# Designed miniproteins, single chains: the designs that were tried, part 22

Each design is a single chain, and the fold is of that chain. pLDDT is the mean over its residues in the fold that is shown.

## One batch from the design tools (miniprotein)

Design m732
Fold by ESMFold2-Fast:
Structure m732 (fold): chain A 77 residues (1-77)
Amino acid sequence: MSKAIQILYLIAEARKALEDAGLSEEAKEVAERAMRHLQAGDVAGAAEVLREAAERSPDPEVSRRLREIAEKILELG
């Protein structure tokens, strides 16, 4: 599987985590921003979008998941 497809899967997992927490509008915005960075070849920027979303999250479990996904994206870039 290509690294780009793996990163897209991780962005989809981050979106789902936010949607499951009742943050559907934020989930869409975060996923769209992360995908734009990825399309520009900016893997670090895609990970930063998720890290910033984690920092804003009031749910510590969602926050931890988003940070983990961001780290995995950075490892793939």
Scores: mean pLDDT 83

Design m733
Fold by ESMFold2-Fast:
Structure m733 (fold): chain A 79 residues (1-79)
Amino acid sequence: SMDEELEKLGERLREAQEEAVEAMRPEAERRAAAGGGREDVAELLRRVIERFRELAPEDEAAKRVAEAVEEQLKKSLAE
């Protein structure tokens, strides 16, 4: 069933997001401790978004999630 496949994909994307957040946390802390500014954190977030697109390039849901994160990042950078 398409619905069952979408549910499994959603679970995998959620797990990948949790892994990406956990993996990025120590790197973000490391950059902050080294005097890394807002731009360094923004670059990390952009790379995470790119990784999401690479993991599921044909999935419309993954594309929408990446776009939503990009919009949020753009708003954060604009203050």
Scores: mean pLDDT 62

Design m734
Fold by ESMFold2-Fast:
Structure m734 (fold): chain A 69 residues (1-69)
Amino acid sequence: NPCVRSLQQHFNLPQALAEELEAKYAGQVCAAFSVLGYAKKYNFPVTAGDVVAATGLPQALAEQLLSLL
């Protein structure tokens, strides 16, 4: 699964956690990755609010993902 692999590669998440997030937030996690991967690659300032607006992920999860960059 490309989203699980992106979670593992970009955020150093364990496979089990990456698979759980993908299963729980199907499609939304993939969208969050696109935003976070872009921010990381180009050093673009992305806030948790931007991730929530783009993906519909819960605020707490958006903040957690950003803290792993």
Scores: mean pLDDT 67

Design m735
Fold by ESMFold2-Fast:
Structure m735 (fold): chain A 106 residues (1-106)
Amino acid sequence: DKEFTEKLIEEIKKIYNEVTGEDLNVSNEELLESIEKGVPETLKTNFEVSEETLKKLDTSLRSAIAALFHLEGMLGRISKEEFLEFLEMDFEKQKEKAEELIKKRE
Protein backbone atom coordinates (compact mmCIF):
# COMPACT_ATOMS: atom_id res chain seq x y z
CA ASP A 1 0.00 0.00 0.00
CA LYS A 2 2.82 2.48 -0.79
CA GLU A 3 0.53 4.56 -3.07
CA PHE A 4 -2.25 4.65 -0.45
CA THR A 5 0.24 5.64 2.30
CA GLU A 6 1.69 8.47 0.16
CA LYS A 7 -1.80 9.83 -0.68
CA LEU A 8 -2.85 9.54 2.99
CA ILE A 9 0.21 11.56 4.11
CA GLU A 10 -0.41 14.24 1.44
CA GLU A 11 -4.04 14.55 2.60
CA ILE A 12 -3.00 14.79 6.28
CA LYS A 13 -0.60 17.63 5.36
CA LYS A 14 -3.36 19.45 3.42
CA ILE A 15 -5.94 19.11 6.21
CA TYR A 16 -3.32 20.14 8.80
CA ASN A 17 -2.85 23.37 6.81
CA GLU A 18 -6.67 23.89 6.76
CA VAL A 19 -6.85 23.36 10.56
CA THR A 20 -3.78 25.38 11.65
CA GLY A 21 -3.01 27.74 8.72
CA GLU A 22 0.58 26.38 8.83
CA ASP A 23 2.48 24.16 6.39
CA LEU A 24 3.68 20.84 7.77
CA ASN A 25 7.29 20.94 6.47
CA VAL A 26 8.43 17.45 7.54
CA SER A 27 9.38 14.30 5.63
CA ASN A 28 6.82 11.50 5.29
CA GLU A 29 8.98 9.35 7.59
CA GLU A 30 9.14 12.08 10.29
CA LEU A 31 5.37 12.60 10.06
CA LEU A 32 4.66 8.85 10.41
CA GLU A 33 6.98 8.63 13.46
CA SER A 34 5.23 11.63 15.09
CA ILE A 35 1.80 10.15 14.33
CA GLU A 36 2.73 6.67 15.63
CA LYS A 37 3.82 8.14 18.98
CA GLY A 38 1.45 11.12 19.24
CA VAL A 39 -1.96 9.90 18.05
CA PRO A 40 -2.45 7.04 20.56
CA GLU A 41 -1.41 9.37 23.44
CA THR A 42 -3.79 12.13 22.22
CA LEU A 43 -6.69 9.66 21.92
CA LYS A 44 -5.98 8.25 25.41
CA THR A 45 -5.63 11.69 27.06
CA ASN A 46 -8.24 13.82 25.21
CA PHE A 47 -10.86 11.23 24.12
CA GLU A 48 -10.48 8.63 26.93
CA VAL A 49 -10.64 5.77 24.39
CA SER A 50 -10.45 2.19 25.69
CA GLU A 51 -7.22 0.15 25.84
CA GLU A 52 -8.80 -2.24 23.28
CA THR A 53 -9.23 0.66 20.82
CA LEU A 54 -5.65 1.89 21.50
CA LYS A 55 -4.32 -1.62 20.69
CA LYS A 56 -5.87 -1.24 17.20
CA LEU A 57 -3.39 1.64 16.62
CA ASP A 58 -0.43 -0.80 16.59
CA THR A 59 0.84 0.41 13.18
CA SER A 60 1.86 3.81 11.76
CA LEU A 61 -0.77 3.38 9.02
CA ARG A 62 -3.66 2.81 11.48
CA SER A 63 -2.50 5.82 13.53
CA ALA A 64 -2.23 7.93 10.34
CA ILE A 65 -5.83 7.07 9.34
CA ALA A 66 -6.95 8.06 12.88
CA ALA A 67 -5.01 11.35 12.52
CA LEU A 68 -6.76 12.11 9.21
CA PHE A 69 -10.23 11.72 10.73
CA HIS A 70 -9.25 13.59 13.93
CA LEU A 71 -8.31 16.57 11.69
CA GLU A 72 -11.67 16.23 9.88
CA GLY A 73 -13.30 16.46 13.32
CA MET A 74 -11.29 19.59 14.15
CA LEU A 75 -12.74 21.21 11.00
CA GLY A 76 -16.27 20.25 12.15
CA ARG A 77 -16.80 17.83 9.23
CA ILE A 78 -17.42 14.89 11.57
CA SER A 79 -18.73 14.92 15.15
CA LYS A 80 -16.82 13.60 18.20
CA GLU A 81 -19.34 10.73 18.38
CA GLU A 82 -18.79 9.86 14.68
CA PHE A 83 -15.01 9.94 15.23
CA LEU A 84 -15.25 7.61 18.24
CA GLU A 85 -17.48 5.22 16.24
CA PHE A 86 -14.91 5.34 13.41
CA LEU A 87 -12.13 4.25 15.82
CA GLU A 88 -14.15 1.10 16.68
CA MET A 89 -14.27 -0.02 13.01
CA ASP A 90 -11.97 -2.71 11.65
CA PHE A 91 -8.89 -1.68 9.66
CA GLU A 92 -10.34 -2.52 6.21
CA LYS A 93 -13.42 -0.34 6.85
CA GLN A 94 -11.24 2.52 8.18
CA LYS A 95 -9.00 2.26 5.08
CA GLU A 96 -12.09 2.25 2.79
CA LYS A 97 -13.40 5.46 4.43
CA ALA A 98 -9.96 7.10 4.16
CA GLU A 99 -9.76 6.20 0.44
CA GLU A 100 -13.27 7.66 -0.11
CA LEU A 101 -12.28 10.91 1.65
CA ILE A 102 -9.05 11.24 -0.39
CA LYS A 103 -10.96 10.66 -3.68
CA LYS A 104 -13.54 13.35 -2.78
CA ARG A 105 -10.70 15.87 -2.21
CA GLU A 106 -8.79 15.13 -5.44
Scores: mean pLDDT 77

Design m736
Fold by ESMFold2-Fast:
Structure m736 (fold): chain A 55 residues (1-55)
Amino acid sequence: SSGEEARRESLETLRGLEPERLAQAMVAGNQAAGHGRTLEQARAAVEAVLRELEA
């Protein structure tokens, strides 16, 4: 039950955040860590994660 509540809270938080902001943060984080990723790839990853969490 706690795991399901945490998943619901995470989904609500992610849905409340702007997907573009998440994608930009992912690109910035990856660059700071020395990893390359385009904004398009980051945006696709965010959409895939949200879709998986909704399923």
Scores: mean pLDDT 68

Design m737
Fold by ESMFold2-Fast:
Structure m737 (fold): chain A 88 residues (1-88)
Amino acid sequence: SATLEERIRKLREALRLAQEGVELGESGKASAEEVGRLAEEAARLLGEATGKRVEVPEAKDRREAVLAAGVVAGLAGIALGVEELIAR
């Protein structure tokens, strides 16, 4: 099973990637496909850290890709907060 340290590391990386996806998508510097890939990688790390499958639906446009990345960022942030409280 993943250690607390491994889960926190994966959740921090998931949050970082998802937030990067939101910022690049909102600024127009990344395509919907690029934002989608960041959201999918973040969801994979979130799933590995939580032991639950996190699926990102295929985005039709950049707005949907940014929304998906934002949802993953929110979930990763909540999970990270819980794990960091346990680690205190």
Scores: mean pLDDT 84

Design m738
Fold by ESMFold2-Fast:
Structure m738 (fold): chain A 100 residues (1-100)
Amino acid sequence: MTAAIAAQTSEAHREALREAARELAEEAIRALREGNLREAAVKIAALGVVGIAASIMGDSEALEVAAEAFEEIARVARELGYEELAETLERLARRFREIA
């Protein structure tokens, strides 16, 4: 029973990590479109922490979701003229995909 509860908690944490990555991407994109670079930076940094956590946990699915999130933010950054930010985010996405 205790082991089964721990396993369910671990699965919930993995799912929460993937959902956090998606939500942070949406919030970062919204902040970029609104010109709120400070909020965008905070959300991007939080997404980076989610990617690191996924790597530590060996969650390849969460790593792929984090990579896709960085790629989507990079696409929006490029559309808005933030070329250097887009290139940085694309490199981070590639690294997370290589670890997955």
Scores: mean pLDDT 80

Design m739
Fold by ESMFold2-Fast:
Structure m739 (fold): chain A 99 residues (1-99)
Amino acid sequence: MKRFREAIEALRPEAEANKDLTDEEEKKKVVAKLLLEAWRKAIGNKEFNEKLEELMKKRLEGKMSSEEFAEELKKIIENNKEVKEIIEEELEEYEEELE
């Protein structure tokens, strides 16, 4: 997962800036945002990124459950060959690093 790792490294300054948050709910939101931004940077697909932002917005507005969010995200990944191939390549690299 080199691309995902590089995206996380790029977000490290923002993570450090939010390190002193005392509210557990606020911490969870920041972590979720940083993880999603890392995925967006690793994937680099404009259509996927736009759909992911719309889903995140609906979830944050309370218009969507966690289960519905997961199902819609899965559909977006499965319907985009480029995104699916990137995720499969990142997983293969991660398995090599664990050996």
Scores: mean pLDDT 62

Design m740
Fold by ESMFold2-Fast:
Structure m740 (fold): chain A 69 residues (1-69)
Amino acid sequence: ATLADLFARLRAASRAGAPVKEILDIVHEATGLPSYEEFKERFENSTPEEMGALAAEIQAAVDAARAAL
């Protein structure tokens, strides 16, 4: 798939109110950023201080995906 195809899929998922998992999986395909499952694993292994950084990474990934629409 081209980046244009991935962006079209991301736009459709976003408009359908898709869960964060689906949005992050599309971003992973487009950019190589960690998938939802990778973020979940990191969350389970994180200290309270690292959880703030993880929340910021997740938010940045979602924001980047939405900005690409």
Scores: mean pLDDT 65

Design m741
Fold by ESMFold2-Fast:
Structure m741 (fold): chain A 65 residues (1-65)
Amino acid sequence: SEMEKKIKELKEEINRLSEEQTRLMGQYLAETDPAKRDALLKKMKELSLEINKLFKEIQELAKKK
């Protein structure tokens, strides 16, 4: 169904963003410059907000018959 396809696409996007967040965490742990670490934290927070938005879209789609 179109709903199943859309949910799959949203899950794939969440996986992509989660992999990016993991990569940024690795960079953060290796970074010694405080300003660069702060920039990485900001990017990770922005990714968390986008992931949460996508989860909400999945929840709304799952409510449809």
Scores: mean pLDDT 86

Design m742
Fold by ESMFold2-Fast:
Structure m742 (fold): chain A 74 residues (1-74)
Amino acid sequence: MVKSIEVEKVGSDDDPRYRITITEEDGKKTVLYADNLAVAEIALAVSTVGETGENREKAEKLRDEALKKIRELE
């Protein structure tokens, strides 16, 4: 179950990259790198698949907040 999602813009303006850190309730962390916003949005959408019930709602809320942050980094 996803606990938190963090997004950070890394790299340069000529070679932009996004670092996405997904932290699960057990403390497990998954780090993903995306070369553009579209790939980052897809990665975040995929990371929330398979959740059910209240866990799905929480994961989707975290995904939506992360997507908003990614759009603001443009």
Scores: mean pLDDT 69

Design m743
Fold by ESMFold2-Fast:
Structure m743 (fold): chain A 76 residues (1-76)
Amino acid sequence: SELDELRARLGALMAQLQARVDAGDWDGAIAIAEQILALYRQMRDVARSQGRDDLAAGLDESIRRIEEDIEVLRKQ
């Protein structure tokens, strides 16, 4: 499904984000975190279109957390 494809992409981006953070590549980490944010927004819109309100609400929480993480990374 479209959501399954987006989830697979999310997993790959999360692994990339961890690798950038572990390497001290803050600019690279921010770039990946912004890609994760965009992907979460896409997933939320798909979830809403499918009537998956609980999933959409969970994605809103994930969006808030990644936005906070980006702000923390920008202070490095």
Scores: mean pLDDT 89

Design m744
Fold by ESMFold2-Fast:
Structure m744 (fold): chain A 90 residues (1-90)
Amino acid sequence: SELEEILKKIVEIHHEMVKLLEEAKILKAPKEDLKEMEELLKKAEELATDMQKKYYDGKLTLEEARKILKEVEEILRKMKEILEKAKKKL
């Protein structure tokens, strides 16, 4: 189903976010950049957790799932931008 594909994609995006934060830590990115990335990751995890609970309760609509996916994709984009800017300052 499209809902299951969206849930799977959010799990894949979460793995990518964790890898970006790990890379930033290895590169010794500025503390402020690390904090911002950690706050973005936490926000994405809260969105994913809420969505997954609604899915198991049979309350998740396709429109809600698509909206959450877009929000999570935007958070990933911001995390990538923070890491790339941090790399240029090292």
Scores: mean pLDDT 88

Design m745
Fold by ESMFold2-Fast:
Structure m745 (fold): chain A 99 residues (1-99)
Amino acid sequence: REAKIQEAHKRLEEFIKSIKEATREALLAYLELQVRLAAEINGAEPAEVERALAQVEALVDEFLANREEAIKALESETAQNPFAELHKEFLLKLLEAEE
């Protein structure tokens, strides 16, 4: 299980590094990848994965609609590892670009 979590973090880190621009589409793709990797680690049923993916777009829209609060929350977080630092940087860049 720990090996699967480490591999998932590595794949998410590589995805973030491959993004040239922080866009809504990039955030959607990132969250979809995160959902699929979490499902693989936890052995989630296909129906649960489909429900999670269906909510991703709405969650992204809500996140961007609450831009100021999201920025404040992210700035207050202390990154515990290099992946968490990249994740935070990506989200802050996305929120800074969206109006």
Scores: mean pLDDT 70

Design m746
Fold by ESMFold2-Fast:
Structure m746 (fold): chain A 70 residues (1-70)
Amino acid sequence: DKFEKAKKRIEEELKKLGIEIPDELIEELARWATNKDLKGILEKAKEARKNEDYDTLLAYGIAYKLALEE
């Protein structure tokens, strides 16, 4: 299941960075990554950057990288 693999990898990368975000957001990021919605991820990352929410911005960066991978 691509969704479960993406979710696990996002959780592992966030743990390495010491970032704590809600599980609901992790699931959303996994859905964005598996759907390969690169534009959607970038738009959400831009909003996080404007709000200076760097933890969420990094999480979107992880999802974007996963979306680029086959």
Scores: mean pLDDT 81

Design m747
Fold by ESMFold2-Fast:
Structure m747 (fold): chain A 93 residues (1-93)
Amino acid sequence: SHLDQGEQLFDQGNYQQSIQVLSQSPDDPRSLRLMGSSYFRLGNYQNAIDTFDQVPDDRLSQIGRGLSYGRLGNTDSSRQSFRRAGLDPPDFI
């Protein structure tokens, strides 16, 4: 499946190819989470946020969103994302 291929490419560090394969899947929260994580690994933090926002009820996607906002210096949005994931956010992100 496209999800299995995307996971294999992600594990190999082929993040751009993982995104290309995962974009061919039906909307699956796991595919969107992995696509967002791939954007994060590439340093495309805004694309990561936009992708994670498509799965707002996925806890790991909220963590990825929080990390992405932290990298962009949006501390308040980062903390809000971590709290939505049920985590106490770090004081220094």
Scores: mean pLDDT 85

Design m748
Fold by ESMFold2-Fast:
Structure m748 (fold): chain A 84 residues (1-84)
Amino acid sequence: MTSVEYVMELTGISKEEARKLLEEMVKRGILPEEYIDADYSSLSPEHQEYIREAANIYNESKGKVSIEDMVELTEFRLELKQLS
C-alpha cells in the first residue's frame, strides 16, 4: 500500500486529508516528496516510523489538532527518540 493509503488505514481520514498530512511532513523536511505516493513497505525504517508517529498523534488528538501542529509534535517525538 502507498504511504497515503497507510495513513488512511491507521487514522480513518480521507485520502485528501492523509495526503495533506504527508505534504506537511515534506514541507518540514521530515519526508521526501516522492514518498507520498511510494509503497509504504519500501520506505526506510526511519521514514516508516515518521509516518506511523504522525498517524498516532492524529489518533490521540481525534483530529482536534491542526495538521501543522501534528507534524510539529511528530518532529518533537522523533527528536526525543534520536537522543535516546
Scores: mean pLDDT 77

Design m749
Fold by ESMFold2-Fast:
Structure m749 (fold): chain A 100 residues (1-100)
Amino acid sequence: AEELEKLVRETEERLREAKEKGDREAYVEAVEELLKELGVEAPSDLEKQAIVGALILALRYAKGELSEEEKEDLERAIEELKKRGVDERAIKAIEELKKY
């Protein structure tokens, strides 16, 4: 639980730095490393990014950092991931982070 929060927070920092530097390779590495640590399988780059984005939003939700629009975006992201039949472990991790 606490380890999951730390892992997602560290990933968010890595993604922010990669975006600031325009380093797409570092961005992709951070996404793939988080999914590997969680044991999550994702068949496409878009699905990998969607899962990581939802994890980050769930952590921000738990901290009270989301606007009303961002809360709706999180719920929509979770619904889309469920409809796509993504790895059950990804959904579980997102829901656990949202409760923090």
Scores: mean pLDDT 80

Design m750
Fold by ESMFold2-Fast:
Structure m750 (fold): chain A 82 residues (1-82)
Amino acid sequence: KKKEMNELQKKAQEILNDKSMQEKVTEQARARMKESGDTSEEALNKAKWDIVYDIATAQLEEEQRNEKEKSEKKRREEMEHS
């Protein structure tokens, strides 16, 4: 739980440090605020963080999928070579 949340937070921080991603996240956050009608600074920050977590989660899922595929290939090669 804590380990997974730390990786997600780390990935989210990397996304926030990317200028192009910052602009995209801000635009999406503004769109969500316009839809909800909540113009508070807290709502903007929450929307930005929610979007960043969504992107981070998708990236982590893809990385985990790639790692699993890599592990399965290695295991298959070891079993076939035996």
Scores: mean pLDDT 73

Design m751
Fold by ESMFold2-Fast:
Structure m751 (fold): chain A 109 residues (1-109)
Amino acid sequence: GRAALDARIRATLDAIVALAKTLSLDQQIRLFDELVDLVRRYGADNLDVQITLGVALIVGGVARRFNEPVLEAIRLVADALVAGLPSLSVAQQRALLRDLEALLARIQA
């Protein structure tokens, strides 16, 4: 049901965030940009999502400016995706899960 789908999306995001710390700075930046694109695709109509995304973009921008890890920004953008889950239809949640599973597979390769 919807609860099982929500739990799987959260678990996939947790796995992505956990793997981010094993990535190079350039790979972390690419992951951050891909997660931002997912927030823009799935969260555009949710104010809480847009506020959290705004904070993530500022944190990520500062980290990039000083050649620091973007791990906190990645966590914030994952939090934005989670905050948006109640606003998504079941079909949109399934599409998001597929996009997240494809992203996880790429960073594991």
Scores: mean pLDDT 87

Design m752
Fold by ESMFold2-Fast:
Structure m752 (fold): chain A 98 residues (1-98)
Amino acid sequence: KEEKIEELKKKLEEKSKDIKEDLTNLINNVLDTNLKSLDFTNEKHWELFLEFLKVYMETNELSVEELAKGFGDFFELDEEETEILKEVLEEYFKKKGY
C-alpha cells in the first residue's frame, strides 16, 4: 500500500506537468499559502494537496468517493490508482478528525 501511494504521487507529478502553475496558484488561493511550485513527492506539499481536496469537497458538497473519482478522471488515473487516492483521502481525513 505504501509503495502504491508513492507511485500515485509520481503519476500525479507527471500528469500535472502542463497544469503545475495553475494548480499551485489554485492551492495558494484556497489555502492562503505561498508555494512556488507544487511537488507531489514533497511530504508537506502532499499534505497541502490533501487539505486543498478537503476544502474542495466541502465547498462542492461532494462525498470522498465523488472527490476521488473527479480528481482521478482529471489526472487520468486508472481505476486502481483512483481507489488508492480514495483510501488516502479517507485515512488522512480520519487522522485529522475531519
Scores: mean pLDDT 84

Design m753
Fold by ESMFold2-Fast:
Structure m753 (fold): chain A 74 residues (1-74)
Amino acid sequence: SAAEALVAALDPDGSGRVSTEEAARALSEWTGADFEEVLAELREAAPDGYVDAAEMAAWLKAHGAKDPVAAPPR
């Protein structure tokens, strides 16, 4: 899935967790959403400051993400 691919690209250590700042940056670049808005929403959904693939997939689904057609550049 797109969320799993994003987490894998942003987390080279394979912990399955990405900081909300890194996740917000990747999502804003990929979806075209405003970084500050995405960051605020992720912080509300994941107050611990870390997002996993399931949480990222839930955010993408809630915000009408397009079907995955390409991997992120990083």
Scores: mean pLDDT 70

Design m754
Fold by ESMFold2-Fast:
Structure m754 (fold): chain A 72 residues (1-72)
Amino acid sequence: SATALATAEASAARAIARHPEAAPLVRGLLDQARVDPAAALERTRAAIREANAAGDHATSEALEPVAVALET
């Protein structure tokens, strides 16, 4: 929905401010969410799993709020 996308964009802006190194990944996921929100959610979940497996807590922390927003 438009509301879910707007919430995801707000969460992404906050995440990028906190973790600028994640900015390219977060922006790519938002671009995908504008055309295919379901695929963007699955990609976000995959990226969180990859970050957690690598011990990359900054990326995982940046993506969690985006995933939650896209689930609604």
Scores: mean pLDDT 79

Design m755
Fold by ESMFold2-Fast:
Structure m755 (fold): chain A 108 residues (1-108)
Amino acid sequence: SDLEKRRLLSDSVSVVAGSLAEELGVPFSDVKINVLEESENKLVVELIMPDGTRFTVEIELEGNKINITITTDDPSLEEKARRTLELAKKRLEELYPDYEVNTELVLK
């Protein structure tokens, strides 16, 4: 349903943002989330950390798949972004056991 898709996209962003906040050692409440693009099956947000560090997070729904992409331009954050994706995947698979969660890290 449309409500189910909206909930799934929103929950996926929250899980990724929360997992990233945990990996960076910052309070989740201090992470700013800006919506960049929103469609029926896709949500793209910019996450802004308290220190001004930015990540782009793309969530795309494809059938029973949740596809998550984190983009960063900072190579020093690659390990933390990778750990964030692993943690978010595990958490989302526990919350949505009927869904396959796929993750991708893009370094620009």
Scores: mean pLDDT 90

Design m756
Fold by ESMFold2-Fast:
Structure m756 (fold): chain A 88 residues (1-88)
Amino acid sequence: MEKLESLQRMMEESVRILTRVAQEKGLSLEEVERRAREVLDGLVHQAEHSFGLKVESSSYRVSRNERGEIVVELSLTVDGVKLEARSE
C-alpha cells in the first residue's frame, strides 16, 4: 500500500465531506475553519502515528468562491513531498 497515496486520498475525501456538510448546513466561515483545523490535526496524527511519516508543515485555508460557495484547502508536507487537496 502506498502511504503517500493513501494520505492524499484521505485528504481529498476529508475536504469533500467538509465542503458538502458546510454547504448543506449553511455553516459560517469560522465554523468551517474550526472543522478544517480539526481535520488537518487528524491527518497529521495519521501520517505520523499510522504511516510513520515525518510531517514538516501543515496548513489550511477556507474561502468563498465567486458563487458564494465555501472552498476548503488542505496542505501537508511529509518526507519532502507536498500533498494538497482542494474542494473545487
Scores: mean pLDDT 84

Design m757
Fold by ESMFold2-Fast:
Structure m757 (fold): chain A 70 residues (1-70)
Amino acid sequence: MLSEEEIEYIKELLDKEVETFKKNKDNLSKKELEEAVKSQIEKLDELEKKYPQLKEVLEETKKKLEEILK
C-alpha cells in the first residue's frame, strides 16, 4: 500500500513528465507527439493496474496529456 507522501511524490513526477511533453511539442511532428502521448498513457494504464490507489492521480495526468494533443 502506498503512503499519502508516496502518492504526492508520484504526482510531482507525473507533472514533470507533462511539462516535458509540453516543452517538446514544438520539436515533434503531430504524429510523433500523438504516438509519444499514446505510449505514455499505456504506461500509466499498466501502473494503475499495479497500484489502484493511484487511479485519481493517473486519470488527471492522462487528461493533461490528452489536452496537449488539442
Scores: mean pLDDT 80

Design m758
Fold by ESMFold2-Fast:
Structure m758 (fold): chain A 74 residues (1-74)
Amino acid sequence: SLEEKIAEVEKEMEEFIAKLPEMSDEERKQALEELGRKAQEVVDEGNRAGDVASVVRLLEIVGEYQEKARELIA
């Protein structure tokens, strides 16, 4: 389900943040790009299903974790 996919992305975001200090710059960039692509796939699916609330929820989660990641690598 879309809800399960959102939960999976959130877990991957948490794991990314936890491992971020141990990652090289190349690994950080690659992981962030991959997470962004996964999030985009879920957004596209949610829009096709007309589930606007789930799309908004995912984007809020993604935004929060992206800000945390940027602060950690700055």
Scores: mean pLDDT 80

Design m759
Fold by ESMFold2-Fast:
Structure m759 (fold): chain A 74 residues (1-74)
Amino acid sequence: SMLREQARAGVLATARYLEERGLTAEAAAIRDAVAAGDWAAARAALRAAYEAAKDDVKAQFVILAGLVSVALAE
């Protein structure tokens, strides 16, 4: 479960960054999925956040890093 702990930390860091940039609802959805251990829901929430962040290139790059973290947890 070391990969799952690293992935959880990475995805939660992504959610925190999104919250700091004003994507509060998207950050909450990602956190809820991670808390439930639902990595498919976490991936879906990150994809939705990417679409919501269309005007924020830095947020989009951080979301892509979050998606890589989710792939390592699955």
Scores: mean pLDDT 86

Design m760
Fold by ESMFold2-Fast:
Structure m760 (fold): chain A 74 residues (1-74)
Amino acid sequence: SELEGKKEEARKIAQEVIDELEAKGFISLTEKERQELIDKVTEESVEKNLSKRATRILAALKAGEYKEQKLKAE
């Protein structure tokens, strides 16, 4: 119950951050890539018991790292 609540909250935060970055044109993701990023942020947030603020920062960092990896692969 409490763990599920934390997972839901972390997932919502990750979704919001990633969706905002996509809307701003900062990153472009396939559905699979979007889901993988959201899942990774959610899992790490729950595992490390991160605050809402830390989860937002983590989501932005993961999105930025992904963008850099895509640019480096080109």
Scores: mean pLDDT 82

Design m761
Fold by ESMFold2-Fast:
Structure m761 (fold): chain A 77 residues (1-77)
Amino acid sequence: SELEELLRKSRELGREIVEFFEERLLEKLGLPRELIAALSEEERAALFNRLMDELAKAKSQEEADEIVARFRAELEA
């Protein structure tokens, strides 16, 4: 069925869109693309959620930069 095929493709596209925005946001926050690309989908989602939660608690740009640097160090280990 063409409808079943379109629904399947829609779900796949939705996942790809979420992945694209998560990767781009992490890159803009200072995490290298190659370190992000090495993560599984689950690991990337977990990283994104942890980083967003910690950044929401940052009181200054300096604190935000320190949080990103710590996450980068974890990924490089």
Scores: mean pLDDT 74

Design m762
Fold by ESMFold2-Fast:
Structure m762 (fold): chain A 60 residues (1-60)
Amino acid sequence: GRLDDIAVGVYILLSENPEGLSLRELSERLQASQAAVSAGVGILERRGLVERRDGRYVLR
């Protein structure tokens, strides 16, 4: 679904940016709302694939 597509997009962007990206940067790069990106990130966080460090999201 749309949220799964956003979660995949977040994962790819974070794999290309190992220092992490903020919610705003992910929103801008994916051309999606911050709410939609936050929901997609939440899927990855629940699966243990992503964590927050210093206001940025990074791959685990």
Scores: mean pLDDT 84

Design m763
Fold by ESMFold2-Fast:
Structure m763 (fold): chain A 68 residues (1-68)
Amino acid sequence: MLEEIKKRMLELAPDNETTKRHIEELEELEELEKAGASAEELKASSNMITALWGMAELVDKEIAEKLK
């Protein structure tokens, strides 16, 4: 779901500095996953992805309430 998370963050706040940092973080996590990082590393990455997705949902909720 990294692709989906990245796309959604860009949609919610494309010009936001936080969004840019999240995109970089997601790309880093995707590379680690593809490179076959250790189980510990993958677990840490998974936790971060979950946190980033949660933040995207909060932003989406605010935008959705404003855009109606």
Scores: mean pLDDT 61

Design m764
Fold by ESMFold2-Fast:
Structure m764 (fold): chain A 79 residues (1-79)
Amino acid sequence: MSDEDKRALIEGSIAIAERLREQIKDEETRRRVEELIEQARRALEAGDLDRAYELAMKAVQLATEAVGSDAGRAASDAL
C-alpha cells in the first residue's frame, strides 16, 4: 500500500470513527474512541503512517463494537 493510500484510509477511518462515536451510548467508550482518534491524528501529523493507520483502525473497531454487530458490518462495508 502506498503512503497516499494509507493516508486516505487513515483519514477515512477517522471520519467513520467520528460518525460512529455519535451513536455510542456508553460515555466511557465514547471517550476511548475520541482518544484513539486524537492519537491517530497526532501520528499522522508526525508522519508515522503505520501507527496512525493502526490507531485509526482500532478507533473504528471499538466504535463499531460499541454500536453493535449489525452496525459494525455496515461500517466495514463502507470502508
Scores: mean pLDDT 76

Design m765
Fold by ESMFold2-Fast:
Structure m765 (fold): chain A 89 residues (1-89)
Amino acid sequence: SFEEKLREAIEKLRALLAKETDPRVQAALQTGIELLEEALENPDVLRMIGLILRLMGEALDAELAGDERTKAAYEIALKALMEALKLLP
């Protein structure tokens, strides 16, 4: 379900955050968690599209900076939102 997909992704991001020592990657993981929690609290297609676009921008900025680990952190949340969007009625 939509809720299961987002909750699983939040759990994975929290587990990664608990083990992470790089402050930039920590910030990316925390942002991902916050955006997935926002999608869970207020499931709306237009809002989810906005959250996806924001994560795409953040991942692109990390790529342009050559920060592959920060990019990967944003992409976990991005993939979860894109998969969850397909599960909305």
Scores: mean pLDDT 87

Design m766
Fold by ESMFold2-Fast:
Formats: sequence, structure tokens, C-alpha cells
Structure m766 (fold): chain A 97 residues (1-97)
Amino acid sequence: MSKEQEDILRLVAAKILIMAGETEDQLAAVETLKELTLSEDKEIRLEAVEALLYAGRTGSEEARKKAIEALREALKEVKDEEVKEKAKEALEELEKE
């Protein structure tokens, strides 16, 4: 399996865990999504940021806090301008409402 295919499967699994998981599963999913913001594929990086925003909006209080931290680290580590801007927008959304 290619790294890209593996990252796609990890992204889908993380989204499912956020939607239907226990707090522990949601925290594990947020950790996976944080790693995926550094994926070799730009589309996966962008979708990981969107999934972190979703986790922050719909997950447990612990998942929300971890998603905010993950977005802050993504802003620090990501070099892609478009991914960085999307992470900034997601962080502002979670911190405002």
C-alpha cells in the first residue's frame, strides 16, 4: 500500500472515531489527524485540518481542547501556505464559537 493510500485510510478511520467513538477514541483520532496535517498529499493535509475543526465542534470537551492544540502545532510545523491558512481559520472558528 502506498503512503498516500495509508494516509487516506487513517483519515477516514479518524473521522469515524470522532463521529461514533468514546472520548479515548476521539483523542486518538485527533492525534492521527495532527500527523496527517504533515502528510505528503496536500488534499489529505487540507482534509485533516477540516477533520480537526469537526472534532473540535462535535467531540468531547477533551477532544475539543486537543484539537485546538493540534491546530496550533499544525500552524507551527506546516510549511504549505494554503494548509496553514485553513488551520488558522479552523483555530479562529473554535476559539470564537
Scores: mean pLDDT 82

